# Designed miniproteins, single chains, continued (3): the designs that were tried, part 66

Each design is a single chain, and the fold is of that chain. pLDDT is the mean over its residues in the fold that is shown.

## One batch from the design tools (miniprotein)

Design m10181
Fold by ESMFold2-Fast:
Structure m10181 (fold): chain A 59 residues (1-59)
Amino acid sequence: GKLARALRDFTAVNPYFLALKKGELVEILEEIDDDWVRARSLSTGEEGYIPKALLEVLD
């Protein structure tokens, strides 16, 4: 998938969301819709949903 960087911290309020720190690298696994992606953290290996607006795509 595409590599992206978290533009800000994101707190996972439920187990389906991916918690991220600003600057953390993720791989985008699936674009769910215009607002949400499923991504995997490269630092933790955890997967979850995250708002697309929180990610800077690196390619």
Scores: mean pLDDT 82

Design m10182
Fold by ESMFold2-Fast:
Structure m10182 (fold): chain A 59 residues (1-59)
Amino acid sequence: GRLVRAIQPHPKTSPDHLAFRVGDVFEVLEELPDGLWLARSLSTGETGLVPASYLAPLP
């Protein structure tokens, strides 16, 4: 999938969401409606929902 990085920190707000820090890298698995993406953290290997507005494409 496409690689993206976190530009804002995010707390774990629900069981289906990932917590992350600025600079964490994710592989996008699925783009869901309402600005949520199913992604895998490259740092932890965890899969979960991430808000797309907190992410930017890697160069």
Scores: mean pLDDT 80

Design m10183
Fold by ESMFold2-Fast:
Structure m10183 (fold): chain A 91 residues (1-91)
Amino acid sequence: SVLDNLTPEQIEELRRAFKTLDKDGDGVITEDELLHIFGSQGISRAEVSALIKEGDKNGDGKLDFEEYLYLLTKKGGAVEHIVDKLAPSLD
């Protein structure tokens, strides 16, 4: 599990970051929600789609909290520059 090496405090910090991205409060992040946040910062729909595909382990086209954690822990991905926008400051 992606949670195996994270402390409860780190999980809570990441959950707060996830809730900041989850504009609809439905417990998942969609491509449209990510595009709404990052599109104004010059991130294209294609880059957002690549980010979702990188993290989407169950193939539903959305990021739940576990998929979001997986994406943050996976280094060397094609969209690593976008992942830096999702990573909170951890101690």
Scores: mean pLDDT 62

Design m10184
Fold by ESMFold2-Fast:
Structure m10184 (fold): chain A 67 residues (1-67)
Amino acid sequence: DAEFKAFDKDGDGYIDLPELTAYLASQGRALSGDQVVAMIAAHDADGDGRLDRAEFEKFLASAEAAP
């Protein structure tokens, strides 16, 4: 996905919480830090606070579906 690749600068296959927060702010989808953490926790199988490409895609889909 183009969005994941844009933020995966290191190519390690993970996106950190600060990068997700910056992404959402840049998209005009301003979520509080608590909301971002909650959404990550819902999609983060390891509980590390990082998202794989597949988890990132699910996170974006969830963000679009949420009111």
Scores: mean pLDDT 66

Design m10185
Fold by ESMFold2-Fast:
Structure m10185 (fold): chain A 58 residues (1-58)
Amino acid sequence: KIAIATQDFEARSEKELSFKKGDKLEILEEIDSVSVLAKNLKTGEEGIVHKVYLEFIN
């Protein structure tokens, strides 16, 4: 499952994922109702992302 980042985000902890607006993220796991574990397909980094920053495309 793929999502597009709707804005830039800079990770504030080692568990969070940094991304830029328009980055494609692969959703690896749904953690809870507000958070996912995702991989940034541009950087190869994995981390926690809040769903509010994402537009799901498939």
Scores: mean pLDDT 83

Design m10186
Fold by ESMFold2-Fast:
Structure m10186 (fold): chain A 59 residues (1-59)
Amino acid sequence: SLRITGRDVRAGREYLGLSQRELAERVGVSQATISAYESGRIPELSPEVARRFLEVAGE
């Protein structure tokens, strides 16, 4: 599924042992964007960011 929430982002990031900054670098967004997703300020990832996150989670 391409529908990924900020809670999914946090869970995947913690499973990989990454900081918000490290995940941001791998996904190609700012740390502030990752923080906004995980805090729920942005409730759902865009399809492009979701694909990048899934690629990182598959590494």
Scores: mean pLDDT 78

Design m10187
Fold by ESMFold2-Fast:
Structure m10187 (fold): chain A 97 residues (1-97)
Amino acid sequence: MEELLQAIADGDLEKVKELLEKGYDPNAKFKVGDKEYTALHLAAMGGNLELVRLLIEAGADVNAKDSDGKTALDLAKEYNAPDEVIELLKAAGADES
């Protein structure tokens, strides 16, 4: 669990892929400061297109809400993620708030 969070924070696609292939839960929630996020929330905030794609392909819930009730799409927009990240989330069925 913590190893997956570190790999996501580092943007290490190969490590994230390895951990997901080993059965790590793509929908696990991580406590970051006073908030809880899924891997997809963190990837969307970081604007990492390939990481967002990998997590969606691994079965991440694109409409999972963080501790503030925000989705990955909400966070991508709030943190000025690239348009390609926003479009990928929308194509995968992501809703706003």
Scores: mean pLDDT 81

Design m10188
Fold by ESMFold2-Fast:
Structure m10188 (fold): chain A 67 residues (1-67)
Amino acid sequence: MPLSLEEIEEIAKRVGVSPETVIAVLTLRDSGYSNREIAELLGISQSTVSRVLRAIEELQEKKLKEE
């Protein structure tokens, strides 16, 4: 599911990364890359990739409950 700019900024703040990093993680995940491959391509830890993806999932779940 596509994320709004506000959702991307919230995820970036919660994980402690830039909004650009959140967008890059999403783009690579949509392209079929694994968390390990994304971490290697972006030069970040797999735990950081996992935190970004988890924050996305939590925001999507919240949106589904509040709509």
Scores: mean pLDDT 78

Design m10189
Fold by ESMFold2-Fast:
Parts: sequence; structure tokens; C-alpha cells
Structure m10189 (fold): chain A 68 residues (1-68)
Amino acid sequence: SEERRAELRRRFQEYDKDGDGVISAEELKAVLRSRGLTENIDDQVAFLIKRGDKDGDGKIDFEEFTTL
């Protein structure tokens, strides 16, 4: 849905604090903590980044974010 994609883009921009078009591991940890995830959060974030991050820089772009 185009409407769902636009909403995800707005959320992505809220988490992308430095405006570089990617979400860092630290920003993703903050998002997951805000959702009540407290155990193995570093491992969960590392898994999500490894799954999406094709460049190995420890960051997730918008397209990867939409698949989480």
C-alpha cells in the first residue's frame, strides 16, 4: 500500500536523527527499547542489521526497514 509506505517513511525519518537516509544500530536499539524489548536487544539488533545491511556498515536503509 502506498499509504502504508508513506507512513513507514515518516516513521523512518523520525528515527533517522542525523538525516543520512539510514538508521544506525543505536537508533534501532532505541526503537526496540521503546516497544518494551529489554533482553538480548544487542543480539536482536545485530540480527536485523545483518539481515538487511548489504554494505556491512551496521545501518539499515528505508527499503530494508520496510521488511522488518
Scores: mean pLDDT 72

Design m10190
Fold by ESMFold2-Fast:
Structure m10190 (fold): chain A 75 residues (1-75)
Amino acid sequence: GLAAPTRTLRLGDTGPDVAALQARLRALGYGAVGEVDGVYDEGTRFAVLEFQDDHGLPVDGVADDATIAALAAGP
C-alpha cells in the first residue's frame, strides 16, 4: 500500500515516493503515468489530474495528503 506522504508531490519532483505514486496510479488503471521511473513528469501529472477528477478532489495535478490518502484507500 501507499504509505503516508513525507511531502506533497508535484511536477518536477523525483524520488522513491514519486515512484510509489506512479506504481499506485498504474495499478488503478491510470495509464497516462507511463513508466514507474520516480520522475513526476507531465504523464504523472495527467494521471493525477484524472484520478482527482474521478474521485471528486481538487483537480490541480498536485499529489497532496488528500490525493495520496485517496490513492492509498483504493476503490
Scores: mean pLDDT 78

Design m10191
Fold by ESMFold2-Fast:
Structure m10191 (fold): chain A 95 residues (1-95)
Amino acid sequence: MQELIDAITEGDLEKLKELLEKGADVNIANGAGETLLHKVAEAGRLEVVELLLSVPGVDVNARDTAGRTALDLAEENGHEEIVELLKKVPGIDEK
């Protein structure tokens, strides 16, 4: 997870893609149950959200220890473009 977070904080989308292609776990969670998708949706990182949604097997419905999904965090933080993007994902849990 730290290498994936570092690539995001550096803005290096090519490195993020390389790590995911090499088998980095796109669904890896921290001690609070927050996945990478939770963190970038909360932060409003639209381009990174788009990249993560393109990865096969991404769990768009993962819930943190508070029961929040990435969609919940995007809505709570007013990231409307990310909200609309997540709602277009087949099988998204809106409630």
Scores: mean pLDDT 78

Design m10192
Fold by ESMFold2-Fast:
Structure m10192 (fold): chain A 114 residues (1-114)
Amino acid sequence: SLNDELFRTVAQVRPGSAEEVRALLDAGADVNATRDFADLKNATPLHIATYRPQTEEDVEIVRVLLEHGADVNAKAIYKGKELTPLEIAELSKYSKVREEVIKVLEEAGAKRIK
């Protein structure tokens, strides 16, 4: 399905992956679809994109998902706790693009849960 390809592309980022994400969303993939991924339950594509971003391609994927109506404050479950994409990005303390991802999310209206 288009949703299966969207999740695969976001989970296995390479050069051109942001363009592939855009094409899948333009074709009708559900930007807010959910699945379990790694340590995350009920994760949207945006949660997966923020889980361990490493490159500028990961940052561009976050932008593309938000442009297509990704819920910037959707909740996934990580170790029994509900977390937003912003809070998941904050877990990635060794990411070279973590601060860029956080800035993009905050500019889109991302909030932390108290």
Scores: mean pLDDT 87

Design m10193
Fold by ESMFold2-Fast:
Structure m10193 (fold): chain A 55 residues (1-55)
Amino acid sequence: MKEKEEKIKRLVMRGASYEEIAKKTGISLSTAKKIADKFIKENPELVELSRLLLS
């Protein structure tokens, strides 16, 4: 679902934990980790810049 993926992307960029992502999206922890890790791998620069800005 693109809607869940978009929400996960926003949570990852905000520095949310896998547990928080799973809770907010209603998916399993393992699924949340897979989707979050894929997004980080595909967009490492965006995630790094976002986390640096929020630090």
Scores: mean pLDDT 73

Design m10194
Fold by ESMFold2-Fast:
Structure m10194 (fold): chain A 83 residues (1-83)
Amino acid sequence: GKKELILKAIGLIIRAIGLIEQARLLLEKGGPPEEALAAAEEAAEAAEEAKRLAEEAEDEGLKKVAEEVLERAREVAEEAREG
């Protein structure tokens, strides 16, 4: 059953990266900070779920990627809260 967990984790990582890019683009274009924050918070949630699934699958490499994506999502969320 580990393959299904890995595929779900990968999908969530891709989603999180897309949401981080959306949040960054919103902040760069002077869009609403509340929309950027919402996207960044959704990215953090997706990355946390991906980390959990990677850990259950015992995929250390995927877990590390999910952790890095989670850290980036949290950084962007903090930037959005300041703006």
Scores: mean pLDDT 88

Design m10195
Fold by ESMFold2-Fast:
Structure m10195 (fold): chain A 130 residues (1-130)
Amino acid sequence: MEVLAELRRLMGRGFFDEQDTFTPLEYELFLAAERGDLEKVKELLAQGADVNAANSNGTTPLHLAAFEGHLEIVELLLSVPGIDVNAADKLGNTPLHLAALEGHEEIVELLKKVPGIDLDAKNKYGLTYE
């Protein structure tokens, strides 16, 4: 039952070494969302990982899951209270833009049904998700 406490200690070891721009927990959440590791995403969120964490490009875990077509991870992330479904990267792309760009139609339809989604969001090129 101490395994999670030990993993938290191991993940925290780089936190004060040089100029890391995000926590090890947030970094692992990005990797798990990109790779489609649903069980790891569940574990990291249970450990208090920030669902809205953004890298230097403004990319969030939801952007990565939507771009890569990981439907079940998108569903899981959308279930987290306080998620910013309209988060924009440095190019103004939302997760909806990235899902549409890659042709992940089931993820597009899922995101369109989320309360508060901005269907008219325009990126830096003046493009909506359509």
Scores: mean pLDDT 76

Design m10196
Fold by ESMFold2-Fast:
Structure m10196 (fold): chain A 94 residues (1-94)
Amino acid sequence: AEEKILSEIDKEELEKLFKKYDVDGDGVISKEELIKYLVLHEGFSEEEAEEIFKKVDKDGDGVIDIEEFALLAAALGKLPVSEEAAALARELLL
C-alpha cells in the first residue's frame, strides 16, 4: 500500500516541497511545525492535526522524515499522484 503511493511520487517535487517545511535543513519536520501547517493552511483543528501526526510518525521519534511526509503530502493533494494513491493515503492518515 505505502510502497505503491511512494512509487508514484516525483522525487524532485517531493524534495522541493519538503524543503519548504524543513526550515532548519536537518532533514526532518518537527511535530510543532507540522501541526502549525495543518491548522493554519489545511484547516484542521489542533486535535485533528495531532492525530494525523501520530499516524504519520510511525516510529514515534517525534519528527517526520521525507518518506513519512510523502504519504501526508499525497493525502493532502500536494503531490501529483493517481486518485487511487491519494485516496489510499487519505484512508491511512485521515
Scores: mean pLDDT 75

Design m10197
Fold by ESMFold2-Fast:
Structure m10197 (fold): chain A 68 residues (1-68)
Amino acid sequence: NEEKIKELEEKIKKDPNNAEALLQLAKEYAKLSKYEEALEYLKKAKSIKNTPEIEVGILVVEEKIKEK
């Protein structure tokens, strides 16, 4: 959803340390099968706050990238 991505990007622009918004943005890119972009946002989220959800997200997205 382009509108949701735009809202999340605006949140991150106002607060670059918003790990939750970065995680949500990664999930939106993953829904679009843009796994490399999703991975970059997950790595940014991890650098701010590492959670089990972010760690699992990284593993899942890395698996999708290696699928070919």
Scores: mean pLDDT 82

Design m10198
Fold by ESMFold2-Fast:
Structure m10198 (fold): chain A 95 residues (1-95)
Amino acid sequence: EWEEKYKKGLELEKEGKYEEALEEYQEALDILLKENAPKEKIAEVYYNMGLVYEKLGEYQLAAVYYEKALSLLPEDHPKRKEIEEKKEELLKKLL
């Protein structure tokens, strides 16, 4: 079940186990893609992977995953502003 993997990833992220969180998120993503799941669910996993990469100091990878999330969300989706703000703040760190 992708939700179990996703929840495990969230728990590991909260514990600061970022590399293990990415592994669980990747497994959740693989299930979602195999099952042709709604784009919004896939975007949610991409966003959290971006947050983890940011915490790891991998700012370029974080920006890539934020962009992947945005590409799957409709322009009027309420979560787009949050992700766009995260991406803009992140790009300032890259200079």
Scores: mean pLDDT 84

Design m10199
Fold by ESMFold2-Fast:
Structure m10199 (fold): chain A 60 residues (1-60)
Amino acid sequence: GTILARALHDYTGRTSSELSFKKGDVIEILKELNDLEWYGKSLTTGKEGIIPRIVIEEIS
């Protein structure tokens, strides 16, 4: 099924490949890149990028 995560804190991407988001934003997880980084799409902005796993929580 679809994996959804919620942002625990505001995050500004360090590179153009990283996703920026606000606390409470819901993110659809598209790929697990490794144990520390996932790739997802913000349901708030529609933008996609790399997400540090530590700043999100899985909700699905």
Scores: mean pLDDT 85

Design m10200
Fold by ESMFold2-Fast:
Formats: sequence, C-alpha cells, structure tokens
Structure m10200 (fold): chain A 107 residues (1-107)
Amino acid sequence: GEAEELGARLLEAARAGDVAGVEALLAQGADVNATDEYGLTPLHLAAQTGHVEVVRLLLAAGADVNAVATGPLVKGWTPYDLAKEMGSEETREEVVEILLANGADPN
C-alpha cells in the first residue's frame, strides 16, 4: 500500500544519503521506523553507510535509536552495532558519537 511504498522509499533514501529525499518522504508521512525484509530501519542503513546528516534527520524525526534487526546475518543488531562493525571509516566515529548522545545502548 501507500505506507509500504513510502517506507521502502525512505529506506532507499537513507541508504543513499539522500538528505532532500529523506526530508520530503518524512513530510509525506513515511514511517521513520519502517523496516526492510531484514528488519533494518532507515537509521540502521544511514548508520551503516555513514550518512551523518541523514542520521541526524532520522533521530530528530523520532527514529528508534535502539531498533533491532531480525534478518539472519544482522539478527539482534542495532544502528550502533552496524555503525561500529560495518560503518564507513571516514564517518564511523561521528555516527557512533551521535547515536550514543541520542541514547544508543552499546550492549
């Protein structure tokens, strides 16, 4: 349905670092905590790809900082786990600091 389409577009925009796309989709009522087939949220994808501005936007929009993935390769992983273990080397530390400042549990 329309909600599922908005959620899927938000996941794609977050992964791509498309700041304007994220802002537009959230303004259209996209679920900030939408999940893909692995239970990954937009915040998981932005944290993994190191898109700092998207991470900040999603958190400001009420993203669950401690959302847990359900897929077989990422089961139990939070946005913090993805940033720390799989994140971009250039922005990993900044993303980790932002997540911790917003209530991320490191364990």
Scores: mean pLDDT 88

Design m10201
Fold by ESMFold2-Fast:
Structure m10201 (fold): chain A 89 residues (1-89)
Amino acid sequence: AEKYLKLGKEALEKGDYEKAAEYFKKALELDPNNYEAWLGLAEALAKLGKVEEAREALDKALATGAELDLEQAARLTSTVGLIVSNELA
């Protein structure tokens, strides 16, 4: 799980959103309660314009009940903004 989470984050950083989504999906196959993997998947899907799938992934991230630090809260806010922006486009 951790290996695919890291690969997904690296793919997001490189702008390879399709690969990022693939890696986060693999991380979730190993650990379906991983908040970081659901959030990363939502971000990658939002960047790809897949708004409905991004919303579903975001809902799953919130359902994990993860206690968010300031960085995680900022990433969540940015991901929500991406989803909202895609709906308005």
Scores: mean pLDDT 75

Design m10202
Fold by ESMFold2-Fast:
Structure m10202 (fold): chain A 68 residues (1-68)
Amino acid sequence: GKEVNLAEFDKDGDGTLSLEELGSLMRSLGLNPTDEEIQEADIDGDGTVDSTEFVILMSRKAPQSLTF
């Protein structure tokens, strides 16, 4: 399979992802996120998702035995 690393998509290096970068990352993982799914990651409407929120989202959207 293709190797995907969070650091490749965290261009800011701040430990946060924009909603646009989040959508791109999810598509790279073979997911097809809707605007609603992206909004679920950004519960507060800040327009950004930190690495912890991203991990939680991934655990919920791809719960098939993913333990990091």
Scores: mean pLDDT 63

Design m10203
Fold by ESMFold2-Fast:
Structure m10203 (fold): chain A 102 residues (1-102)
Amino acid sequence: SAAEEAALAELEALFRAADTDGDGRLSREEFAAFLRALGARLGVTLSDEQIARLFDLADRDGDGFVSFDEAVRALLWAHLNGELTLPDTLFRALVRRGAQER
């Protein structure tokens, strides 16, 4: 839907804003900035411990960087485990995005 596409585009814009190198991947510090910006947009305060846990979950290969698809999976995990409540529109957009994995 147009609302789901808009929600995904907004999340992509927040990710790009945090990506200071423009390489499509976030360092631990950039990922923290991304999550804090998302939290502010959602009216939620994420603790430093929650942010660190989400980075470690997103950084599945342990290379110290998080791609947009890894960030999407971490956000879906957080929503399903009660760590972060996503709006229904954003949750649906991220589920659709996750299903596009090759």
Scores: mean pLDDT 82

Design m10204
Fold by ESMFold2-Fast:
Structure m10204 (fold): chain A 119 residues (1-119)
Amino acid sequence: SELDKKLLEAARASNLEEMRALILNGADVNAKDENGRTPLHLAAGSSSPRALEMVELLLKAGADVNAKDNNGRTPLHLAAGSKSPVRDEVIELLLKAGADPNAKDNNGLTPADIKKIYH
């Protein structure tokens, strides 16, 4: 829907205030873009210092912590590769919410493998 597209755009823009308004108005927090990415994928992979607050909002709203994109990547994979100053706090929050640390993407990489490559 249009609300779902706007939520994906707000997550890409790290616009926390717009994300809250769209979720309140019934946007699907598990909507997928053309790459199979949910708002949680986009928030977790964000370079913004707001990444933690965005992830908290989406998890509270019922986001699927283990959703896989078209490359088999989960939000935890994207968090591991992020350049956000709150990356480690996002990783901890996703794990606490039930993210699978052993999930393999289509290249056979776990989130820990990605973190070692990029950090």
Scores: mean pLDDT 90

Design m10205
Fold by ESMFold2-Fast:
Structure m10205 (fold): chain A 114 residues (1-114)
Amino acid sequence: KVLIVDDDPNLRLLLRVLLEEEGYEVVAEFENGKEFLLSEPVENVDLIILDIEMPEVDGLKVLELIRIRSDIPVIVISAKADEEYIEEALSLGAVDFLLKPFSPEQLVEAIKRV
């Protein structure tokens, strides 16, 4: 069961289609980190896909707060290819980092590694 946090509705739709084709259930979607952090906890989440380039709240801060409240694995999605930024996301507890633009195959391989 997968939860998606991403401000791009087209990317969320693509993620949902790809995840469902691989047999995963998308149980919740959030348009930004603030909505997600203020939401009631979603039951039985096995994986969070988190875009860190969202308005309102720093995505790395969202990742930090997820780590405080939950051990659910997080795959980070970002267009930022900076090594320092990738290393910071991984140090904050992301299990993987997926760089935009990514192929369907790259997404599937990332989720299979979790």
Scores: mean pLDDT 75

Design m10206
Fold by ESMFold2-Fast:
Structure m10206 (fold): chain A 79 residues (1-79)
Amino acid sequence: MVDEILEKAREKLKKGEEVVAFVGTLVSDRGGDTLSSSSILKNELTSGLLSLGVPEDRIHDVSGLSQEQVEELKKKLGL
């Protein structure tokens, strides 16, 4: 699930297309409830989006993690 979302996000980024709304739709359709209940899946999605170069401001809206949690993950990844 997360891998599919990240693969589609990567494809959209390569084409310069809107990513945040698209990823948000996929999360809703393919396990938004699971992401809401699982910190592991939220961290995996957030780490993947940070690695793809998605802005931190946008990652908060998609992952549901706080801005502070996103910043901590970014620091841990050396980004």
Scores: mean pLDDT 63

Design m10207
Fold by ESMFold2-Fast:
Formats: sequence, C-alpha cells, structure tokens
Structure m10207 (fold): chain A 71 residues (1-71)
Amino acid sequence: SKEREEKRKKILKLIGEILRLIGEIIDLERQLEEAEKAGNEEEAKRLREKIKELEERRKELLKELEELDKE
C-alpha cells in the first residue's frame, strides 16, 4: 500500500531526527557536568537552557511519532 510506504518514510524520518536530538542532548549533558564541576555558573546556565530547548523539541517529535503510530 502507498499509504503504508508513506507512513513508514515519515516514521523513519522522525526516528532519525529524534536520535540526532538525543545525541545532542547527551553531549550537552556531559558538557553541563564538566561546567558544574569547574564552577562555571554562566556556562552551566547556558547549557541548561539549550538542553531544555532540545528536550521540548524531542517531546514534540515523540508526540508526532505517536500520532503516526495510531494511523
């Protein structure tokens, strides 16, 4: 079915984007740990804000993936 093929392509694209975001979040969390250990409060704040932004984007993509899975 063409509908199944199109759905599969959308799912794979979303999964790829979610995986990229997870990787970015992990890297930023590692950087945050280093900044906190160094007592760099300004850098730690910047990293927390960026992590929050990526986490919000990840939640939106996960919701989109769940909606596609219901179809």
Scores: mean pLDDT 86

Design m10208
Fold by ESMFold2-Fast:
Structure m10208 (fold): chain A 75 residues (1-75)
Amino acid sequence: SSETAEKVKSIICEMKNAYTPSALAMALFYNKLIHKPDGIYGPETQEVVKNMQKVLGLDVTGIVDENTLQKLCPA
């Protein structure tokens, strides 16, 4: 949903300067957006990111790279 996509965006943008794939996976688990906390960027985390990218009109890569961060959190 668009609400879920906006929440994922907010989580990523809040941690922009401290972003790691593992930190995102843990944050998504803490926020109950994924069910398995493996502390690694797993398939469930990747699907959550892909769904956010699709809803927000970004390239659907499933990865939060520097280009994604610039488009997602412009400052």
Scores: mean pLDDT 75

Design m10209
Fold by ESMFold2-Fast:
Formats: structure tokens, C-alpha cells, sequence
Structure m10209 (fold): chain A 79 residues (1-79)
């Protein structure tokens, strides 16, 4: 999570998520990043809280959480 939440405020923005995905060799558009956020963001406020991310994806630092997030992004990009 700390790799996403650089501010330490417990919230992941679309810009932070996009930067992390680009660091993993993905090149999502802003629209594709927004689709990922919409799938995780239960509150609909355009931000992902730590609780929402963990509930949907698991911890981003573990193998399951990281692979699941990358798989979802790739599926959105292939659409």
C-alpha cells in the first residue's frame, strides 16, 4: 500500500495508481485507470481508501494482490 499512498493519508488517487502501473511496465490510459478505480471504489468518490483496496484486491505488496491488480488492468486494456 505504501507504494501507492505516497502522502500517507490512507487514500490512493488515480494519478498515484497510474504511476505505479507504469512502473510495472503497463501503459494504461487515464480512462482505463478510472475503470480500475471504479471497480474498487465502493464509495464512488473517485478515490480508493486502504480499506476498499484491501477488501477488493488484498494487500498490494503480496503476490496475490499485485497479480490480481495487474490482471484486472490488462483485461481492461484488452477491451
Amino acid sequence: FKEFDKDGDGVITGEELKEWLESKGLNPTDEEVQKVIDMIDVDGDGKISLDEFVARMGMPGDERGTERLIKIVKEIMEE
Scores: mean pLDDT 65

Design m10210
Fold by ESMFold2-Fast:
Structure m10210 (fold): chain A 76 residues (1-76)
Amino acid sequence: WLDENGANPLHHAARSGDGSLVQEILDKHPEEWKDAVDVNAKDKNGRTALHLAKENGHEDMVEKLLLMGADLNAKP
């Protein structure tokens, strides 16, 4: 995976706003993705993928992440 520093594929997809990338991640192996990455994983600044999606205005991705169990109120 990309960067053990919390920059997992969900963080990158949320920052770039590529909903298709998120869909690819889910489509490959949903269980493998859940085991390999935590939807609520934080980057070095304490931000989750959900926070990054919000900051970049990708509301469709925010909703998808919430359905996957992301917690918007996660604090450091």
Scores: mean pLDDT 66

Design m10211
Fold by ESMFold2-Fast:
Structure m10211 (fold): chain A 111 residues (1-111)
Amino acid sequence: MDVNAQNEKGKTKLHEAAANGDVKEVEELLAQGADPSLQNDRGETPLHLAAGEGHLDVVKVLLDHAEKQGILPELLRIQNDGGMTPSMLAAFFGHFEVAAYLSVRLSEALR
């Protein structure tokens, strides 16, 4: 099965694992070539879902992978259909530690 297969709502297995806070499944899917930049029908990446749910450990795994792949600034800047980045979505749901972490990683990625 294609690791990047999207369902009827545009969700990949990586979207589901990130939303659930399943760090091990996220790590395994990324090792299998899962694309963390794919957007669901709401324009949300797996990073948006992890950030909105406050799953800091999943956020860290996704960002470390994105940095190794050279896509970290792009991933951090993707906006959902509401115009929200992952950091904005984390702050909106009161996950301020996650929002701060995402903002620091974006500042470091702007070289």
Scores: mean pLDDT 88

Design m10212
Fold by ESMFold2-Fast:
Structure m10212 (fold): chain A 100 residues (1-100)
Amino acid sequence: MIRPLSREELLAWLEELQKRAGSSDVNVADERGYTALHIAARFGRLDDVKELLKEGADVNAADPETGTTPLHLAIVAGHEEVVKLLLENGADPNAQMVPP
């Protein structure tokens, strides 16, 4: 379930997903296809977004059902500073959500 997380909780959540997936990849997705970057962008966690991108998070990671990217979540949630940071890091502003 997606919920507001502290930085420590977000990192612990990511580590648990990585452990369950058997991978150390920062781009590991939950059962809904959301990565740590999706969650940080959705909740306006500017510092967490910045650190995840430094660790190699895919700025254009898309949920496999709808094609939702971190940029889409930041726009919908109204987090302008996160939107700017994602675009500066190569987010595709023309990425469209694709229905299944």
Scores: mean pLDDT 73

Design m10213
Fold by ESMFold2-Fast:
Structure m10213 (fold): chain A 60 residues (1-60)
Amino acid sequence: PLAKVKEDYEGKTPEDLTVKKGDIVEILEVLDGENVLAKNLKTGETGIVPKSVLELLEVL
């Protein structure tokens, strides 16, 4: 599924994904109640992002 980043998030570890408000990410896997594995479509990078900074998009 696609999601829009609703606030900036700076990764704290090498496994984390840094995202900027307005970026579109693809959710690859739900890891737990708080985190997803996602790909930033702007940068092509993959990593862990908190669900709290994402807004799910139903369609493009």
Scores: mean pLDDT 78

Design m10214
Fold by ESMFold2-Fast:
Structure m10214 (fold): chain A 104 residues (1-104)
Amino acid sequence: SKQQELNERLFEAARNGDLETVKELLAQGADVNAADTRGNTPLHLAARAGHKEVVELLLEAGADVNAADVDGRTPLHLAELAGHEEVVKILKEAGADLNAKLLP
């Protein structure tokens, strides 16, 4: 579907730090909280890669800062593991918590 194609492109753009493509895809209706087969959202991929401006844009667009992948890792966990200190700071300021349990 068009939705699946938009979401797949959003994952790639977020991983690559392509800020303008992320903006265009979100404007076209890409789901900011779409999850891939491993539970990675666009925010997980941007955070792991250290793409600060894409992280900020995704958060402004309503990305779930505490979304968990299949291993229970949040975007903050991935940024910490990758050593992206500026992204860690942004995620913490946006309400990310290493101890967050959004599931019952």
Scores: mean pLDDT 85

